# Designed miniproteins, single chains, continued (4): the designs that were tried, part 29

Each design is a single chain, and the fold is of that chain. pLDDT is the mean over its residues in the fold that is shown.

## One batch from the design tools (miniprotein)

Design m12971
Fold by ESMFold2-Fast:
Structure m12971 (fold): chain A 80 residues (1-80)
Amino acid sequence: SREEAVQQQVDAQIKAVQQKLQQGQISQQQADLLIAAIQRSGDEEKRYSATISDSQATARGVGASLLLLGDQIDKELGKA
């Protein structure tokens, strides 16, 4: 489902942030902020899905928003 696709992307992004934290590439504060942003983005996508009775909304469409957030995370972590 669309909600499941959003949750899978959220889980994957959080795992990536946690991995970078374990590798010492980012601080705990940076990890907490990134995880909060990922969860917020995921919640917004799920809320949008609930509001729009669009059963044809693709998992790809939902995942694209979180992918853009992932690109932002990679850019910020690349600076750390």
Scores: mean pLDDT 68

Design m12972
Fold by ESMFold2-Fast:
Formats: sequence, C-alpha cells, structure tokens
Structure m12972 (fold): chain A 84 residues (1-84)
Amino acid sequence: MLEEIEKLVNEIVKLLLTKHEDVLKGIGLALRLLGALIDVELFGDLEGLLETAKDIEEYAKENGDEETLKKARELIRLVEEALK
C-alpha cells in the first residue's frame, strides 16, 4: 500500500506543477501533499494525507482537471482502505 500511495502522490504532484493555470495554488497543494506523505512515513498520519487528497480532488473539480481528479480519487480510496 505505501508504494502505491507514494506512486500516486508523485503523479499528483507532477500534475499539480504542470497542468494548472493558477500555478501558485498548484505549487501550494503539491507542497502540502508532499508534507502529508512525509507525515505518513514518519508518524503514520493517514488522516492528514486523506484531508490533503480531498482538497486536491476539490481543486481538480474546480479546474476541470479530469486527470488530477481521477488520481486524487484513487489516492482517497487507498488511504481510506489503509485507515480500516
């Protein structure tokens, strides 16, 4: 599960940095996502990662970014499964 979460985080970060017109918000979300992943690795904070993934889902919906939306939803599913 952690390898899949890391893969999705890296894919979402790349999309946030390259696909968005509001570059500053994309960078901010990418940094939040990386920080949330670090918190999972150091402290097991899956709740923080889930919250950040949901914020990215909302951002992707607002911007019509179907690729980021799909990846954010996949990340949400994996994190919710890991929280069980």
Scores: mean pLDDT 80

Design m12973
Fold by ESMFold2-Fast:
Structure m12973 (fold): chain A 69 residues (1-69)
Amino acid sequence: ASTTTIDITHLSQTDRYLSAGGVDEAGNRVLASVNLETGLAVVKDMDTGENRTGRLVGHSETTLTIEYE
């Protein structure tokens, strides 16, 4: 499995969900949606519209780390 770190430019969090917009390590514009109860993450590439699934590894106010399947 590969990991990616997203530099967060926009963050919205509830007790159950996290939505983060930002830029990944390769410079792709992405939108990540995370279920905080399960750790399941879906990362959308904003330029291609492609979705990738993964697991939440960790997050802060500025970064989100996802492990892709």
Scores: mean pLDDT 82

Design m12974
Fold by ESMFold2-Fast:
Structure m12974 (fold): chain A 80 residues (1-80)
Amino acid sequence: SELEERTEKVAEEEAELLIKELEEKLGELPEELKEAVKEIVRKVTKEALEVVKKKLPISLEEFVKKIEEGIKEALEALKK
């Protein structure tokens, strides 16, 4: 539970930073896109967390870092 809550919190913070960066680089973003980004980040972290909890013997901080990077890469695909 705490692991899930922390992972979601970190994902939300990363999504906010990414949205800010995108707005500076790409210009104005519609509200729908910002919300879509946040939802994608949340869903991706939820899925990754379920996989990680089954087999990963690493620290919480290490796998949260991996999730953050994975989310950034997934969102990066939207840039084209």
Scores: mean pLDDT 68

Design m12975
Fold by ESMFold2-Fast:
Structure m12975 (fold): chain A 70 residues (1-70)
Amino acid sequence: DIEKLVEQLKDKDRKVREEAANKLVEIARTEPEKLEPVIDRLKELSKDKDPFVSSSAFLVLQAYREALLK
């Protein structure tokens, strides 16, 4: 569930956040269309006050944009 992975970027457990970020980046590179339902949520999270959340969401969005520019 892609929505669950995106929400895990805000998890209290650091490992859960890191695993979610890594999985989302992999999905962005291999299957970018799967991120379409959560793109707006990722944009919101890229403005989050938590530097880990904002940087992770930004990284996923960058990987997504790069995959589309092939």
Scores: mean pLDDT 84

Design m12976
Fold by ESMFold2-Fast:
Structure m12976 (fold): chain A 61 residues (1-61)
Amino acid sequence: SEIEQIVAEIMASTKTVSEGIRALKAYAKQHGVSQDTLQEMVNLLLEEYEKRLQEKAKEKG
C-alpha cells in the first residue's frame, strides 16, 4: 500500500526508531495526514522494525 511504501522510505532514510517516528510526524504535518493515519504509520514502522530484527536473527543461523 502507499502507507507501507512511505514507512519503508522513511525507515531507509533514518537510522533509529525515534528518528523514523519523528520523520513520520513531520510527513504527517506537511501532507495534512490525520492523527489516525499517523498512528497506523507508526504501528507499521514498529512492526517492520520487529520483523527485521527477527529476520536478521534467522539469517545469521
Scores: mean pLDDT 78

Design m12977
Fold by ESMFold2-Fast:
Structure m12977 (fold): chain A 58 residues (1-58)
Amino acid sequence: DEEFRMELEKKKKELENRYELFVQTAKLLSTTGDKEDEEIAELILKQAREIKQEVNAL
């Protein structure tokens, strides 16, 4: 099923893009030295790990 395959591929790409964005954002926040930013970075990394699990499940 060609349409189903393209939908899954698009979904995977969307999730991979979100993963990259989250990782980059967390990296930037972790460099500020602010405890609040470090806390937010940890939460974002947790979300990124969940996204990675979703990608791996596809």
Scores: mean pLDDT 82

Design m12978
Fold by ESMFold2-Fast:
Structure m12978 (fold): chain A 98 residues (1-98)
Amino acid sequence: SPEERVRALLEEVIAVLRDVKRLLEEHPDDVRTQVVADLLLVGASVEVQLGIRISTDPRLRALLREVNDLLVKAGTNREKALEYLDRAIALLEEALAL
């Protein structure tokens, strides 16, 4: 079902964001890690956009749009990246509880 597809996709995105958070925490000043994190965030944004397109729930679509905005902010503001990632993960966990 569309709901099962969205759920699987959100679980994958949460796993990716947790990995990105770990990479940035373990290697904050490493340029290679920053490039890898940025590419993973682009991939996560694509998955979130796919979730928005598949979902028929307007509440879920609204949460996913907020998540996508936070992923863009995480990729463009290194100092606040971990804060934006934590907020994005929390919203995705809220979306899974709908």
Scores: mean pLDDT 89

Design m12979
Fold by ESMFold2-Fast:
Structure m12979 (fold): chain A 56 residues (1-56)
Amino acid sequence: SLVELGLHNAGEWAKAVDTEGGYVSIPPEGFTQAADKKSVIPPEGFGGKNGELVVD
């Protein structure tokens, strides 16, 4: 499902942020780095309905 795919992608992003001291250098596939460099913008159709998954 899109939610499962999103959870995997968010997990990869979280690992990258942890490794690089809290900065997003390479967002996971389909995600766009936000201007604050601490959050990512999910792709269209990502599991955001009912607050299922949002990276902030």
Scores: mean pLDDT 51

Design m12980
Fold by ESMFold2-Fast:
Structure m12980 (fold): chain A 85 residues (1-85)
Amino acid sequence: LEEAANLVMEAADLVIRHSTDPEAIELANKASKLAVEALTYLERGDIEKAKQLLKEAIDYAMEAARIAGHPEALRLVEEAKKLLD
């Protein structure tokens, strides 16, 4: 779960740094915020809420990476998704 959150945050950072699309940047920011929130719940021992927030973060990060057309960001999000499946 911590690894999945870190991958989402890394993917979001790549989109924010390399995309000029405001929609992609906004979605990446949302994904990063949800991943940080998931880590907070994980630290509290609330694994179920952490998973739910990470699934939402992955959905936003995937859309952001797709709009940005960033292959490395897409790869990182796919790896994060596999960790939750």
Scores: mean pLDDT 85

Design m12981
Fold by ESMFold2-Fast:
Structure m12981 (fold): chain A 81 residues (1-81)
Amino acid sequence: SKLLEELEKNLERAKKLAEEARKRGNDKAAELYEQAAKYYEKGIEYVKKGDLELAKKYKLEGEILEGLARIVVAVEELIKR
């Protein structure tokens, strides 16, 4: 399933970005990436249940949270300078 593969890649990415944000002391960005990862895990569960529409919704919500986390990273880097 292409959707399952995309969700699994998104989950791996979000987990790595959360760890990176934690190491840099950006706890707010880390929390947003961790929440994105939880949404991707829910998306994977719904793919396995055959609910593709709900899986796509969780994928989109996770992607929005990753976008917000990237903005938080950019803003905190500017404030620390």
Scores: mean pLDDT 90

Design m12982
Fold by ESMFold2-Fast:
Structure m12982 (fold): chain A 79 residues (1-79)
Amino acid sequence: DELIEKMREAVEKRLGKEVAEKVIKRLIEDGYSEEEAVRLVHIAVVALEEGLTAKEAAASTGESEKNISYAIKLVKEES
C-alpha cells in the first residue's frame, strides 16, 4: 500500500531507520499487523511532534487511545 509506505518513510525520517524498524518490529511481535504497526508508529510520531496526547490523537485518527499510548511508549523507550 502506497500510503503505508509513505507513513513508513515519514517515521524513518523522524526517528531514523534503526529506531523505526525496532518499534515497528516490536508492535508486530505484540500481535499487530505490519500495516497497523506502521500506522500506529506514524500516529505516535506525529502526536509527539505536535504535542498531542494519546487521547487527542485518538480523537483525530479514530484509532484507540490504548493502541496510540502503547506506540508512544515504545517510541520513547527506543529513542
Scores: mean pLDDT 85

Design m12983
Fold by ESMFold2-Fast:
Structure m12983 (fold): chain A 64 residues (1-64)
Amino acid sequence: SADEERAFELARQLGLLVGAELEKKTGLPATVEVRREGDRFVVTVKAGEEERVLELTLEELLAL
């Protein structure tokens, strides 16, 4: 659906913001992956040994 496509885009943008902070901290490139698990979107951001995982619902993402 259009809302799901928008939620994926917002989740990716959130991941890119987190990735930029990890790149500043580590001096290494960050990778961002977004996947859907049930009613949640899981954003995984990695840079070197640093990892961040964020879980947001469709409603939380659309409220951004």
Scores: mean pLDDT 85

Design m12984
Fold by ESMFold2-Fast:
Formats: C-alpha cells, sequence, structure tokens
Structure m12984 (fold): chain A 64 residues (1-64)
C-alpha cells in the first residue's frame, strides 16, 4: 500500500542517515532504493545519483 511504502522509505532513509552522519552519496542512494525494492516487492529502477533516487521513490509513492 502507499502508506506501507511511505513508512518503509521513511524508516530506511532515517536508518541510513543515522549510519552515515552526513550527506548521502550516489552509492548510498542506490543502496536505499535496492532496500526499498527488497522490503516492499515494488520493482524500482537503479538510480544513477541521489536526485534520481528521490524522483524514483516519489513516483513509486504517488503511483501507489
Amino acid sequence: SQEELIQTVTRLTRELKARIGGPLTDEDAQELVKRVEEETGVKLPMPKNVEEAQKILLRAILES
């Protein structure tokens, strides 16, 4: 569901930011999208950078 996807994205983003302690790298963005795909079963394209990852996740939420 859209709510489950939002909760998963929010939780994983928070956990990742806590681990890094700074701005996300492109590799961190790729890991985030992959983890969202693995936990939710939603098929997501691999992002090239942080901006693309944000667009992919937002689109997935809006299309839920």
Scores: mean pLDDT 83

Design m12985
Fold by ESMFold2-Fast:
Structure m12985 (fold): chain A 68 residues (1-68)
Amino acid sequence: MSPLEEAKAYYEEVKPKLSPENQEKLDEMLAKFEAVAAAHPDDLELLELAAAIFKQEADKMLAEEKAR
């Protein structure tokens, strides 16, 4: 799978576990990643880094939800 496809799969798993505020933040992050992928489709290293950052931030949000 492409880094973007992996991020979208993780987004779908994490989103229903988040508060509406964190869902909005996650939506914004995915939209930014999609914009980067559209602007730099040849930068695989950049896309892999963006996917890693997306998953890391999603994991932080998920940890916050579990602490609530």
Scores: mean pLDDT 81

Design m12986
Fold by ESMFold2-Fast:
Parts: sequence; structure tokens; C-alpha cells
Structure m12986 (fold): chain A 99 residues (1-99)
Amino acid sequence: MKLPSKEELEQRIKELEKKIKELEEEISKQENPSAELLFKLGDAKLQLGIDLAQLGRTDEAIEYLKQSIEYLKKANELEPSKEIEVQLTLAETALRELS
């Protein structure tokens, strides 16, 4: 796959940042957030981390990948699923490749 342009990455990053903000606001309204909501936030942070890494924003990418792993682990602890395990493995692999 051809790497996306800087402009395409910057647009996706803005969309992901908006999605993350909306998910974080939703989570903040719940005393006990659902595994699905935690998974959605973890997945969005994983996607943001990957896009930031493609822009060479490595330090920021590492921080979002670490946050992704934390949320995906919380989701998996509440409601274990193969889908969460797959995304967790992807996040851990991406973090390892950048560090």
C-alpha cells in the first residue's frame, strides 16, 4: 500500500482526535464504562498512534500507543474477546517497532 500523503494523514489525525474527544467525554459521563466503549477508545488511539508514526511524530505516537494498550487491556479484563486480543497485539507490536 502506498503511504498516504502528509495532507491525508493530517486530515485523518484531526478526525481521530475528534472521535477520541467524543469517546473520552462519553466515558467521563459513566461511572463504569462498558468494555465496548473502552475498546472503541483504545482502537481510535491505536489508529492515531500509527498515523502519527507515519508522519515521523514518534514520541507522540509512542504515548498514544501506550494509552491504547491501557484501554484495550481494561476492555479485555471486563469482557475478554478475540477482537480485543487482536487489537492489543497490534498495539503492542506497533509500540515495539517504534521503541
Scores: mean pLDDT 85

Design m12987
Fold by ESMFold2-Fast:
Structure m12987 (fold): chain A 83 residues (1-83)
Amino acid sequence: MEAELEAVVAEARAWAAEHPAAKEAFERFVEEILANEDLEELRRILEALERAIRELDPSQEELRAQLEVLARVARVKVERLEA
């Protein structure tokens, strides 16, 4: 549902606003995921993000949070395209 995608995007933008040094690059990645209409590519992106999160060192908390937000955006986008 579009409202669910917009809510996750709002969450991603809020996270970016709290991390100004990463804001531009992070927002660009979010927009690239949102602009992508290739379901198979989005599924590969989502799987890669989820794998990266699993393999991350526990001390990499900021990177983990960043990847988890990106994975949520990708997941909602995949669900929207499958509907």
Scores: mean pLDDT 75

Design m12988
Fold by ESMFold2-Fast:
Structure m12988 (fold): chain A 85 residues (1-85)
Amino acid sequence: SLDDLVAALLRSVVAGPHETRELAGEIAGLAAWLAEHGSPEAVARVEALIRETLAALQGASDAERLELLRGLLERIRAIKAEELA
């Protein structure tokens, strides 16, 4: 589920730098908004993106993790903007 994927994302960064934890928190907030207000299609897209990002985070450096989370946040923001249009 989306909640399980978000929980996994938050766990993956708990021991990491503040900036990656902050980005993951923003992603969690957007995912919660989409779960409440988004279409089933938007929720499925976000689930796929978080799953893909979780796979990419395995073995990634702190700098690579930061860029992966920034990219994920930007893509989810775009999905939210589409839902509001």
Scores: mean pLDDT 88

Design m12989
Fold by ESMFold2-Fast:
Structure m12989 (fold): chain A 99 residues (1-99)
Amino acid sequence: SENVLISFVQAGQYAAFGDTKKAEELGREVAKMNPKLGLQMAEESVKVGTPSSLHMAASLGVQLVDLGYGEQARPILERLSKSPDPAVVAKARAGLAKI
């Protein structure tokens, strides 16, 4: 649908509730519909720093790289590559490898 704002709000809510898979899915939708909003969401999600928000940020970063926003996503992915969560680190490194 055309409702990027609804997907943005829902992705943040799923991350806040710890539903990592739905947060990642909706986050990628936001990035595809509006890459600039996706970048803002990824930055805020790193700042929030919960496990689900960090996984959402990593999936957002990789999606942004695939959409041609790799240089803008690079600082986010570099921060995520230093996460204590090996799964977040693996996703971030995969994104950086495509830039």
Scores: mean pLDDT 86

Design m12990
Fold by ESMFold2-Fast:
Structure m12990 (fold): chain A 79 residues (1-79)
Amino acid sequence: SSEEEKIKKLIEEIYEIFKKYLDGEIDKETADREIQKLLEEIREIIEKHPEHLPYAQELLQKLYERIRELYKEKLEKEK
């Protein structure tokens, strides 16, 4: 559906913001603000279309795993 496509795009945007932050391209305040806005857009979609909640939950779990891996890589570089 178009709503699932929107959720997927928002999730990928969150991931790219985290990458930019970890690569030093943007500061933490900018990253936090942009990610918060994207998460709010996902919540709005799910509130209007609760049938897409399982899809959003799966993508968010995978996003969490991807971000965790990025933080692990950053920690190894900052020894």
Scores: mean pLDDT 84

Design m12991
Fold by ESMFold2-Fast:
Structure m12991 (fold): chain A 94 residues (1-94)
Amino acid sequence: SDEELYKELVEALTKVGVPEEVAKEIARLVVENKNEDPYVLAEKILALLPEEVRDAGVKALSEVLKKHGYKDVALELEIILGVERLKEAVEKNF
């Protein structure tokens, strides 16, 4: 259910250090847009995640999203983050 998805998203995000108000905003965004384009939703979610909890937040979101059947959104989150980390690694080493 949307209520269960919202609750689990807020709990998972706050557990990994996402501020409660940000976790609630992300959870609302997911529930309201879960049937929209997965890439667009993933970009909107990542724009709200603070840098210091970005990796942990993506992992927590992906686990909850996969559990609720939103595997495509989870995959887009992981891909976008992976590309960002690869770019950072290249810029630091060369």
Scores: mean pLDDT 86

Design m12992
Fold by ESMFold2-Fast:
Parts: structure tokens; sequence; C-alpha cells
Structure m12992 (fold): chain A 70 residues (1-70)
């Protein structure tokens, strides 16, 4: 499922954040945010709240790590 793929990708980026450049992480975060927006538009009201909150937390953690790496 698209949502599960987004979550896995976000978590993988967090795991490898110290091995990626700021630009690479920003590009990937932008891609994930766009895909997440599409999933929300299509499935938002029916998304499992637990998985939604987990993805939001992962994206926020990635944003924080990008900021720390700058």
Amino acid sequence: EEFDELLAEAEELIKNYDKLTVQQMEDKLRELAERFSEVLAKEGPNLPKERYDRLVAALRELQKKIEEKK
C-alpha cells in the first residue's frame, strides 16, 4: 500500500540521515511530502490514525535531523 511505502521510506531516511547530504534529504523529504499529500487527498478520511500519526512523526523527525545537519 502507498501509505506503508511512504512510512517505510521516511523511516529509512531517518536511519541513514548522517550518510546523506542536506540536499539529498531535502529532495527526498519534498518527494515524500508530495506523495503524502496525494494519499491524503485520495484516502485521508479512511487512513488508520495510528499509521497516519506515525508517518507525521517520522516526517517531523526527518525535518529536525535535516535542520541539525545544516
Scores: mean pLDDT 76

Design m12993
Fold by ESMFold2-Fast:
Structure m12993 (fold): chain A 64 residues (1-64)
Amino acid sequence: VLDEAVQLAIERGVDPGDAYIAVKAALESLKQGLSDEEAIERAISKGASRNAAIIAVESVKEVL
């Protein structure tokens, strides 16, 4: 699911490096039972832009 979510985020306009960081953070957060908003904030704390974090959370949820 990580690779699938990364590809989906890239297709939605996120740079490949940012997509990997944001998707990895979003996937770990959602697997831990955190809310969408908490997953977004964690991705931002790992260096993703807010837009990349939002797209990453949406992409992870579509491939789970």
Scores: mean pLDDT 81

Design m12994
Fold by ESMFold2-Fast:
Parts: C-alpha cells; structure tokens; sequence
Structure m12994 (fold): chain A 84 residues (1-84)
C-alpha cells in the first residue's frame, strides 16, 4: 500500500539525523522516489504532495549533513521519475 510506504518513510525520516548511515539515507531516498512514482501513476495528488514534502526534508538533512553526493543522487532520481 502506498499509504503504508508513506507512513514508513515518515517514521524513518523522523528518526534520521546528520549521523544516519549513507545506506539508510539512500534507502529513504529510493522509498520516497518509489512513492512519488506510484502517486504520479495513480494521479494521487495528495500522496504526491506529501511525498514531495518528505523528499524536500530529506534533501535539507543531506545538505545539513554535507552529503552533497547523496543530494545530487536524490535530485537525479527525482528528475528520472518526473521524466518517465
């Protein structure tokens, strides 16, 4: 369920800090991009907006943590989803 994935992403992002391992930050990015892709396919604008808000919060955390390579990876992943 997209709603279950969204709730999981919210909980994991709330637990994430600047010290969170890169593997978990990447996994969170991938989960959010999957939710965005599914919301776009379903034309679920409310889920799309909420997932985009979480993605923006993750991007802010990556910037704060100095994880600029992960931030670029996340931005490239979002562009690929939007171009599909």
Amino acid sequence: SVRAKLAEAEARLAAATVDTPDAELRALGRLLLEIIREALAAKDFETFKRAMGLLQRLAGLLYEAGRYDLLRELEAGLQAVLDA
Scores: mean pLDDT 89

Design m12995
Fold by ESMFold2-Fast:
Structure m12995 (fold): chain A 74 residues (1-74)
Amino acid sequence: TLQQIQDQVKKLIDDIKNKTLDNDTLADQAERLADQARKAGQFDMARYLLEASGYLLDGKNDEAIKYLEKALEV
């Protein structure tokens, strides 16, 4: 389950870099991954994913990627 969340976070980083989806959709994906991480007891990962979602809503894609990378390091 944790590996599946990590794989989905990596895919989300790729989706941001490729600009194939709008930021609202990307933010929704980050928020859903945060909920999955929280349910898995990965509270640090969940916080970083929620921060990334906020940055995506603000159009700050480079900051969002930094927080997604932090989510993968915990």
Scores: mean pLDDT 87

Design m12996
Fold by ESMFold2-Fast:
Structure m12996 (fold): chain A 84 residues (1-84)
Amino acid sequence: MKLDLELEARQPGAVVRIRVSGEAPSEEAKKELEKLVEATRRGLESLNRDLSEEEAKQLAGILEATAKQLGVKNPKAEVEVIPL
C-alpha cells in the first residue's frame, strides 16, 4: 500500500518538515511508521533548539533505514529545516 507521511515540528526559529514515502507491505507497518514519525516530531519540539541541516540529514537516514527494516519498498525519508 502507498505510504506518504508528512508532519511538521515547530522549533524556536524553524519548522522541521518530515516526509516518509514508499510502499508499505501492510497496514501494521504503515501504522508503526506513523507512530515513529509522530514520536520523532514530538522529540524535535522538545529539543528547545533548532535542528541543524546535518542533524536533519542524519535523522532522514535513520527514518529511511527504519522504513526499510519494516519492509517498505523504495523508502524515502526527507527532513527539511525551514527558518522562520
Scores: mean pLDDT 85

Design m12997
Fold by ESMFold2-Fast:
Structure m12997 (fold): chain A 65 residues (1-65)
Amino acid sequence: SLEEEIFIALARMIEAINKGKVEVEFVGDRLIVYIKSDSAEGKEAAKLIKKAAENAGVEVEVKEL
């Protein structure tokens, strides 16, 4: 369900942020997700965040550092 996808995405996002592999920023109504280019964990977290946010009607941009 959408609720489950959002919950999983939030949990993965929090974990990735705590490990310094992902940072997030709002620019207007758009969510920007920054990941380290060599981080497989960050890339997986960003993928789940993007899917859940797009399903919730939020525009997401993923940027590699």
Scores: mean pLDDT 75

Design m12998
Fold by ESMFold2-Fast:
Structure m12998 (fold): chain A 78 residues (1-78)
Amino acid sequence: AEAEAKELEEKAKELLEKTPEELRPAVEKAVEARLELVRNPEVDEEELEKELQKFLEEHMKKLEESEEGREALKLLLG
């Protein structure tokens, strides 16, 4: 779990460095939700999944408009 979280953090850090400033807050928020699921499997997974799904639904169009955003979607949808 912790090792998976670290791997995700490293991939996210590299992705964020390539992400345009306009999209960075959205990508950061999505990565944080994904990390929460990985780090705390005993937390209400259903609630976190719903929050992540809602976030993706709201921001998917913006993320799909860029190559970096598409890469973020792949990381988050896993």
Scores: mean pLDDT 69

Design m12999
Fold by ESMFold2-Fast:
Structure m12999 (fold): chain A 91 residues (1-91)
Amino acid sequence: LAEEAYQLGAELARALHENPERVEELGKEEEARMEAIKAAAKSDEELRLAVGAGQLGALDAILELDTPGADPAEARAARDRVEAAIAALLA
């Protein structure tokens, strides 16, 4: 799980950095949710990029996957959320 969380986090970070136009477009609805999950971000830079891209839910899911002993079904759902977020950034 920790290794998968790292891999997904790296893929999300790359998608955020490589798609600045999408970051601006997708961020509108996530601004209101920023306060609720800002503590979940690993860094201020990642938080700002995830907000801009509308990907705060994916960032939260990555942190959930990085937690030892997570339920396998919940871990799968978290992976699916991150994968969907990456797909949205790449669209």
Scores: mean pLDDT 61

Design m13000
Fold by ESMFold2-Fast:
Structure m13000 (fold): chain A 88 residues (1-88)
Amino acid sequence: NLLELAKELEELAKKSKDKNVAEQLLQDAEDLREAARLLEEGKEEEAKKLLLLVGIRLGLLSAAASFEGDDELSKKLAELAKKVFSLI
């Protein structure tokens, strides 16, 4: 459920103390909502490409969070990335 994942990213952004992380999460949530719209229009290839990009960005953000010592955020972002990739 793309809209539920977008909601999870929006809630995670609200809890983020890092403005740059929050802004990236809000952009990823917006892109998940756009992917849902594309799927409703039958544009499955465009939606899958956007989901792939979101999954990659969440994975990179997870790695960055781990490097900064935020293991809780890293784990949550990795779980969300896996959920996004499962939809491709």
Scores: mean pLDDT 89

Design m13001
Fold by ESMFold2-Fast:
Structure m13001 (fold): chain A 105 residues (1-105)
Amino acid sequence: MRAELLREAAEELRRAAAEAERGMLAGHRAGDRSRMTAALSRLAVTAEAVLERAPELPEEAREQLRTALEHFGAAAADPAAAEEHVARGREHVAKAVELLLEAAA
């Protein structure tokens, strides 16, 4: 059960992060802050749901998710640095997913 939940969480988070990245970059290119904010909000909801369903997640994975959300938030707040912040956020989400899959093994 625990391993299955962690794998499901990792897959859901990876998908949500990819969608958020596309939405953030599309919003940045269009100059649409609302679109960027909506993309971040969807990812935040998914990350919070993952944390609630799997309270025994590794602390490093939790820290990586928090840092990723901070970068996506910074991208929405500063269009000039948006691409850099999106890239950094993506790295932290990828590391969180990796840690979740390792914990599920």
Scores: mean pLDDT 77

Design m13002
Fold by ESMFold2-Fast:
Structure m13002 (fold): chain A 87 residues (1-87)
Amino acid sequence: SEILETVKNGAEEVLALVRKKDYKGAIETIYNMTRKVVKLATERNQDKVKNVVLYHANQILTYLFNKDFKGLEEALKQLVREVERLL
């Protein structure tokens, strides 16, 4: 699934950027991943996938802004699991 691959690749890239302390790159990756998934889910009438990704993207950004990297990693894992469950 292109949506699942986008979420998995985006999550891995965010964690790699955070490890390098590239927080701006991590924020940009979260936005780009979210925009791509929302577009694909909208085109495919997958409203549940769209809503799950938007909800988790907000949580992920909140953890990142607070520099809660443990919460960030868990939120990214939850996003991948929930998207996989819905596809």
Scores: mean pLDDT 88

Design m13003
Fold by ESMFold2-Fast:
Parts: C-alpha cells; sequence; structure tokens
Structure m13003 (fold): chain A 93 residues (1-93)
C-alpha cells in the first residue's frame, strides 16, 4: 500500500458535521488527490493534497461539511491517473 489513510475526529459546529482525513505517504508518489464520497457514490469534495510527495510525508485535508442525511462517508486517495491508492469508510451517528 502506497499511502495510509485515516479519518480525523468529527467536528460538530452550529449543528453541522465536518470531516477531514490524514494521508501518510509510505513511498514516493507524484500526486495525491483525496475524494470524499457518500454511500451512493456522490462526490462530496475533492482536494489536491500534494504533488511530488516523498515517503514519510503527511498531509491533512481541509474540513468539509457533511449533509445531515449522510450516514456513511468513503474517503478515497487517487493519483493523477485515477488509480486508487487507499480507501477508508466512516460511519456517522
Amino acid sequence: MKVELTFNPQVVEDGKVYISATVKALEDVKTLILVFLDESGKVLAAELLAENVKAGDVFTSSPIEVPASTKKVRAVVVDASGEVLAEADLTLK
């Protein structure tokens, strides 16, 4: 696995739920893009985290607001070609 992907603790502010994730590079990668999807596969957000990444580098995404109806979020790390490098699921209460 080229990267480690971990959800950060959820933040609740003004009745809204915010999520973010942390990506650690385990080997050199040209491009890291983080995509958040709901359980239907709808894109909630996409962020270019970094380019010319080195093994050991750590990146944290910008927090995104999750719609109140969302029960699950999938985070997917892809490269510039769209190859999936890592994925993780988060179940919201």
Scores: mean pLDDT 86

Design m13004
Fold by ESMFold2-Fast:
Structure m13004 (fold): chain A 79 residues (1-79)
Amino acid sequence: SVMEFVESEVVEVDGVEARVLVLENTETGRRLVVASAVVDGRPLTAAVELRPGESVEEAKRRALELLAEKIREARAAAA
């Protein structure tokens, strides 16, 4: 597999349980952070590539910020 598991955690975003995965492309050495949640039965996903010089924690924050935007959009659409 080109993408290997590095780490995962569970966090809460706007009252929703989100899962954060850190994956590494074993061929390129580049890392991907994927944040996912389910809102009103709808799966939401946000993915960001780790930038040069960026920490894993900063990439996680960017992925979670993007996921939070998607959660807000889903809530607005469901109202």
Scores: mean pLDDT 83

Design m13005
Fold by ESMFold2-Fast:
Structure m13005 (fold): chain A 94 residues (1-94)
Amino acid sequence: MYEITVTVKGPPLPEALREAVIAYAKEEAERLGLENVHITIYVDGTPIVDPETGERLLGVLIVLHDVDTGETHVIAARLNMETGEVTEVARSTM
């Protein structure tokens, strides 16, 4: 049984958007083969508006800490506030 903990920090999100970003983070942890992981999600306070589409995008920093190896994966992403789509901008591993 995988041990997955999730902490969301920053301003409160609507439930559907919170669930969408948590699902994305869990799916990424599974894709990376992480069995025991501490997930911390940092949500920016102010959305960025795309000037061409009018879409509101929130910056989200997803930190996946692999308990078994001590390795940390950091994903910078944007959350579309209308669709719940999460788009990766950058990634690093420590």
Scores: mean pLDDT 82

Design m13006
Fold by ESMFold2-Fast:
Structure m13006 (fold): chain A 81 residues (1-81)
Amino acid sequence: PEPKLSDEELEKVRESIRRLAEEAAASTDPREARTLADVVVHEIKFLSKLDPELAKEMAEIVRELLAGRPELLAEVEARLA
């Protein structure tokens, strides 16, 4: 059984993912950046079961936010595949 979220709950998850990705991109500690990126990947994978279109949109936004961090971006893309 797949859980069903309200539109407002989905928007909050979307905002949370964006914030975590921005924090990962801005982090000066590589371990912190990787931990934040791990949470982002898990949230996107969870969203893909509830709203596949929103999950694809969020993955695209995360890819753009991490464009300045190529090693971190490569790890996120590999884990989302």
Scores: mean pLDDT 79

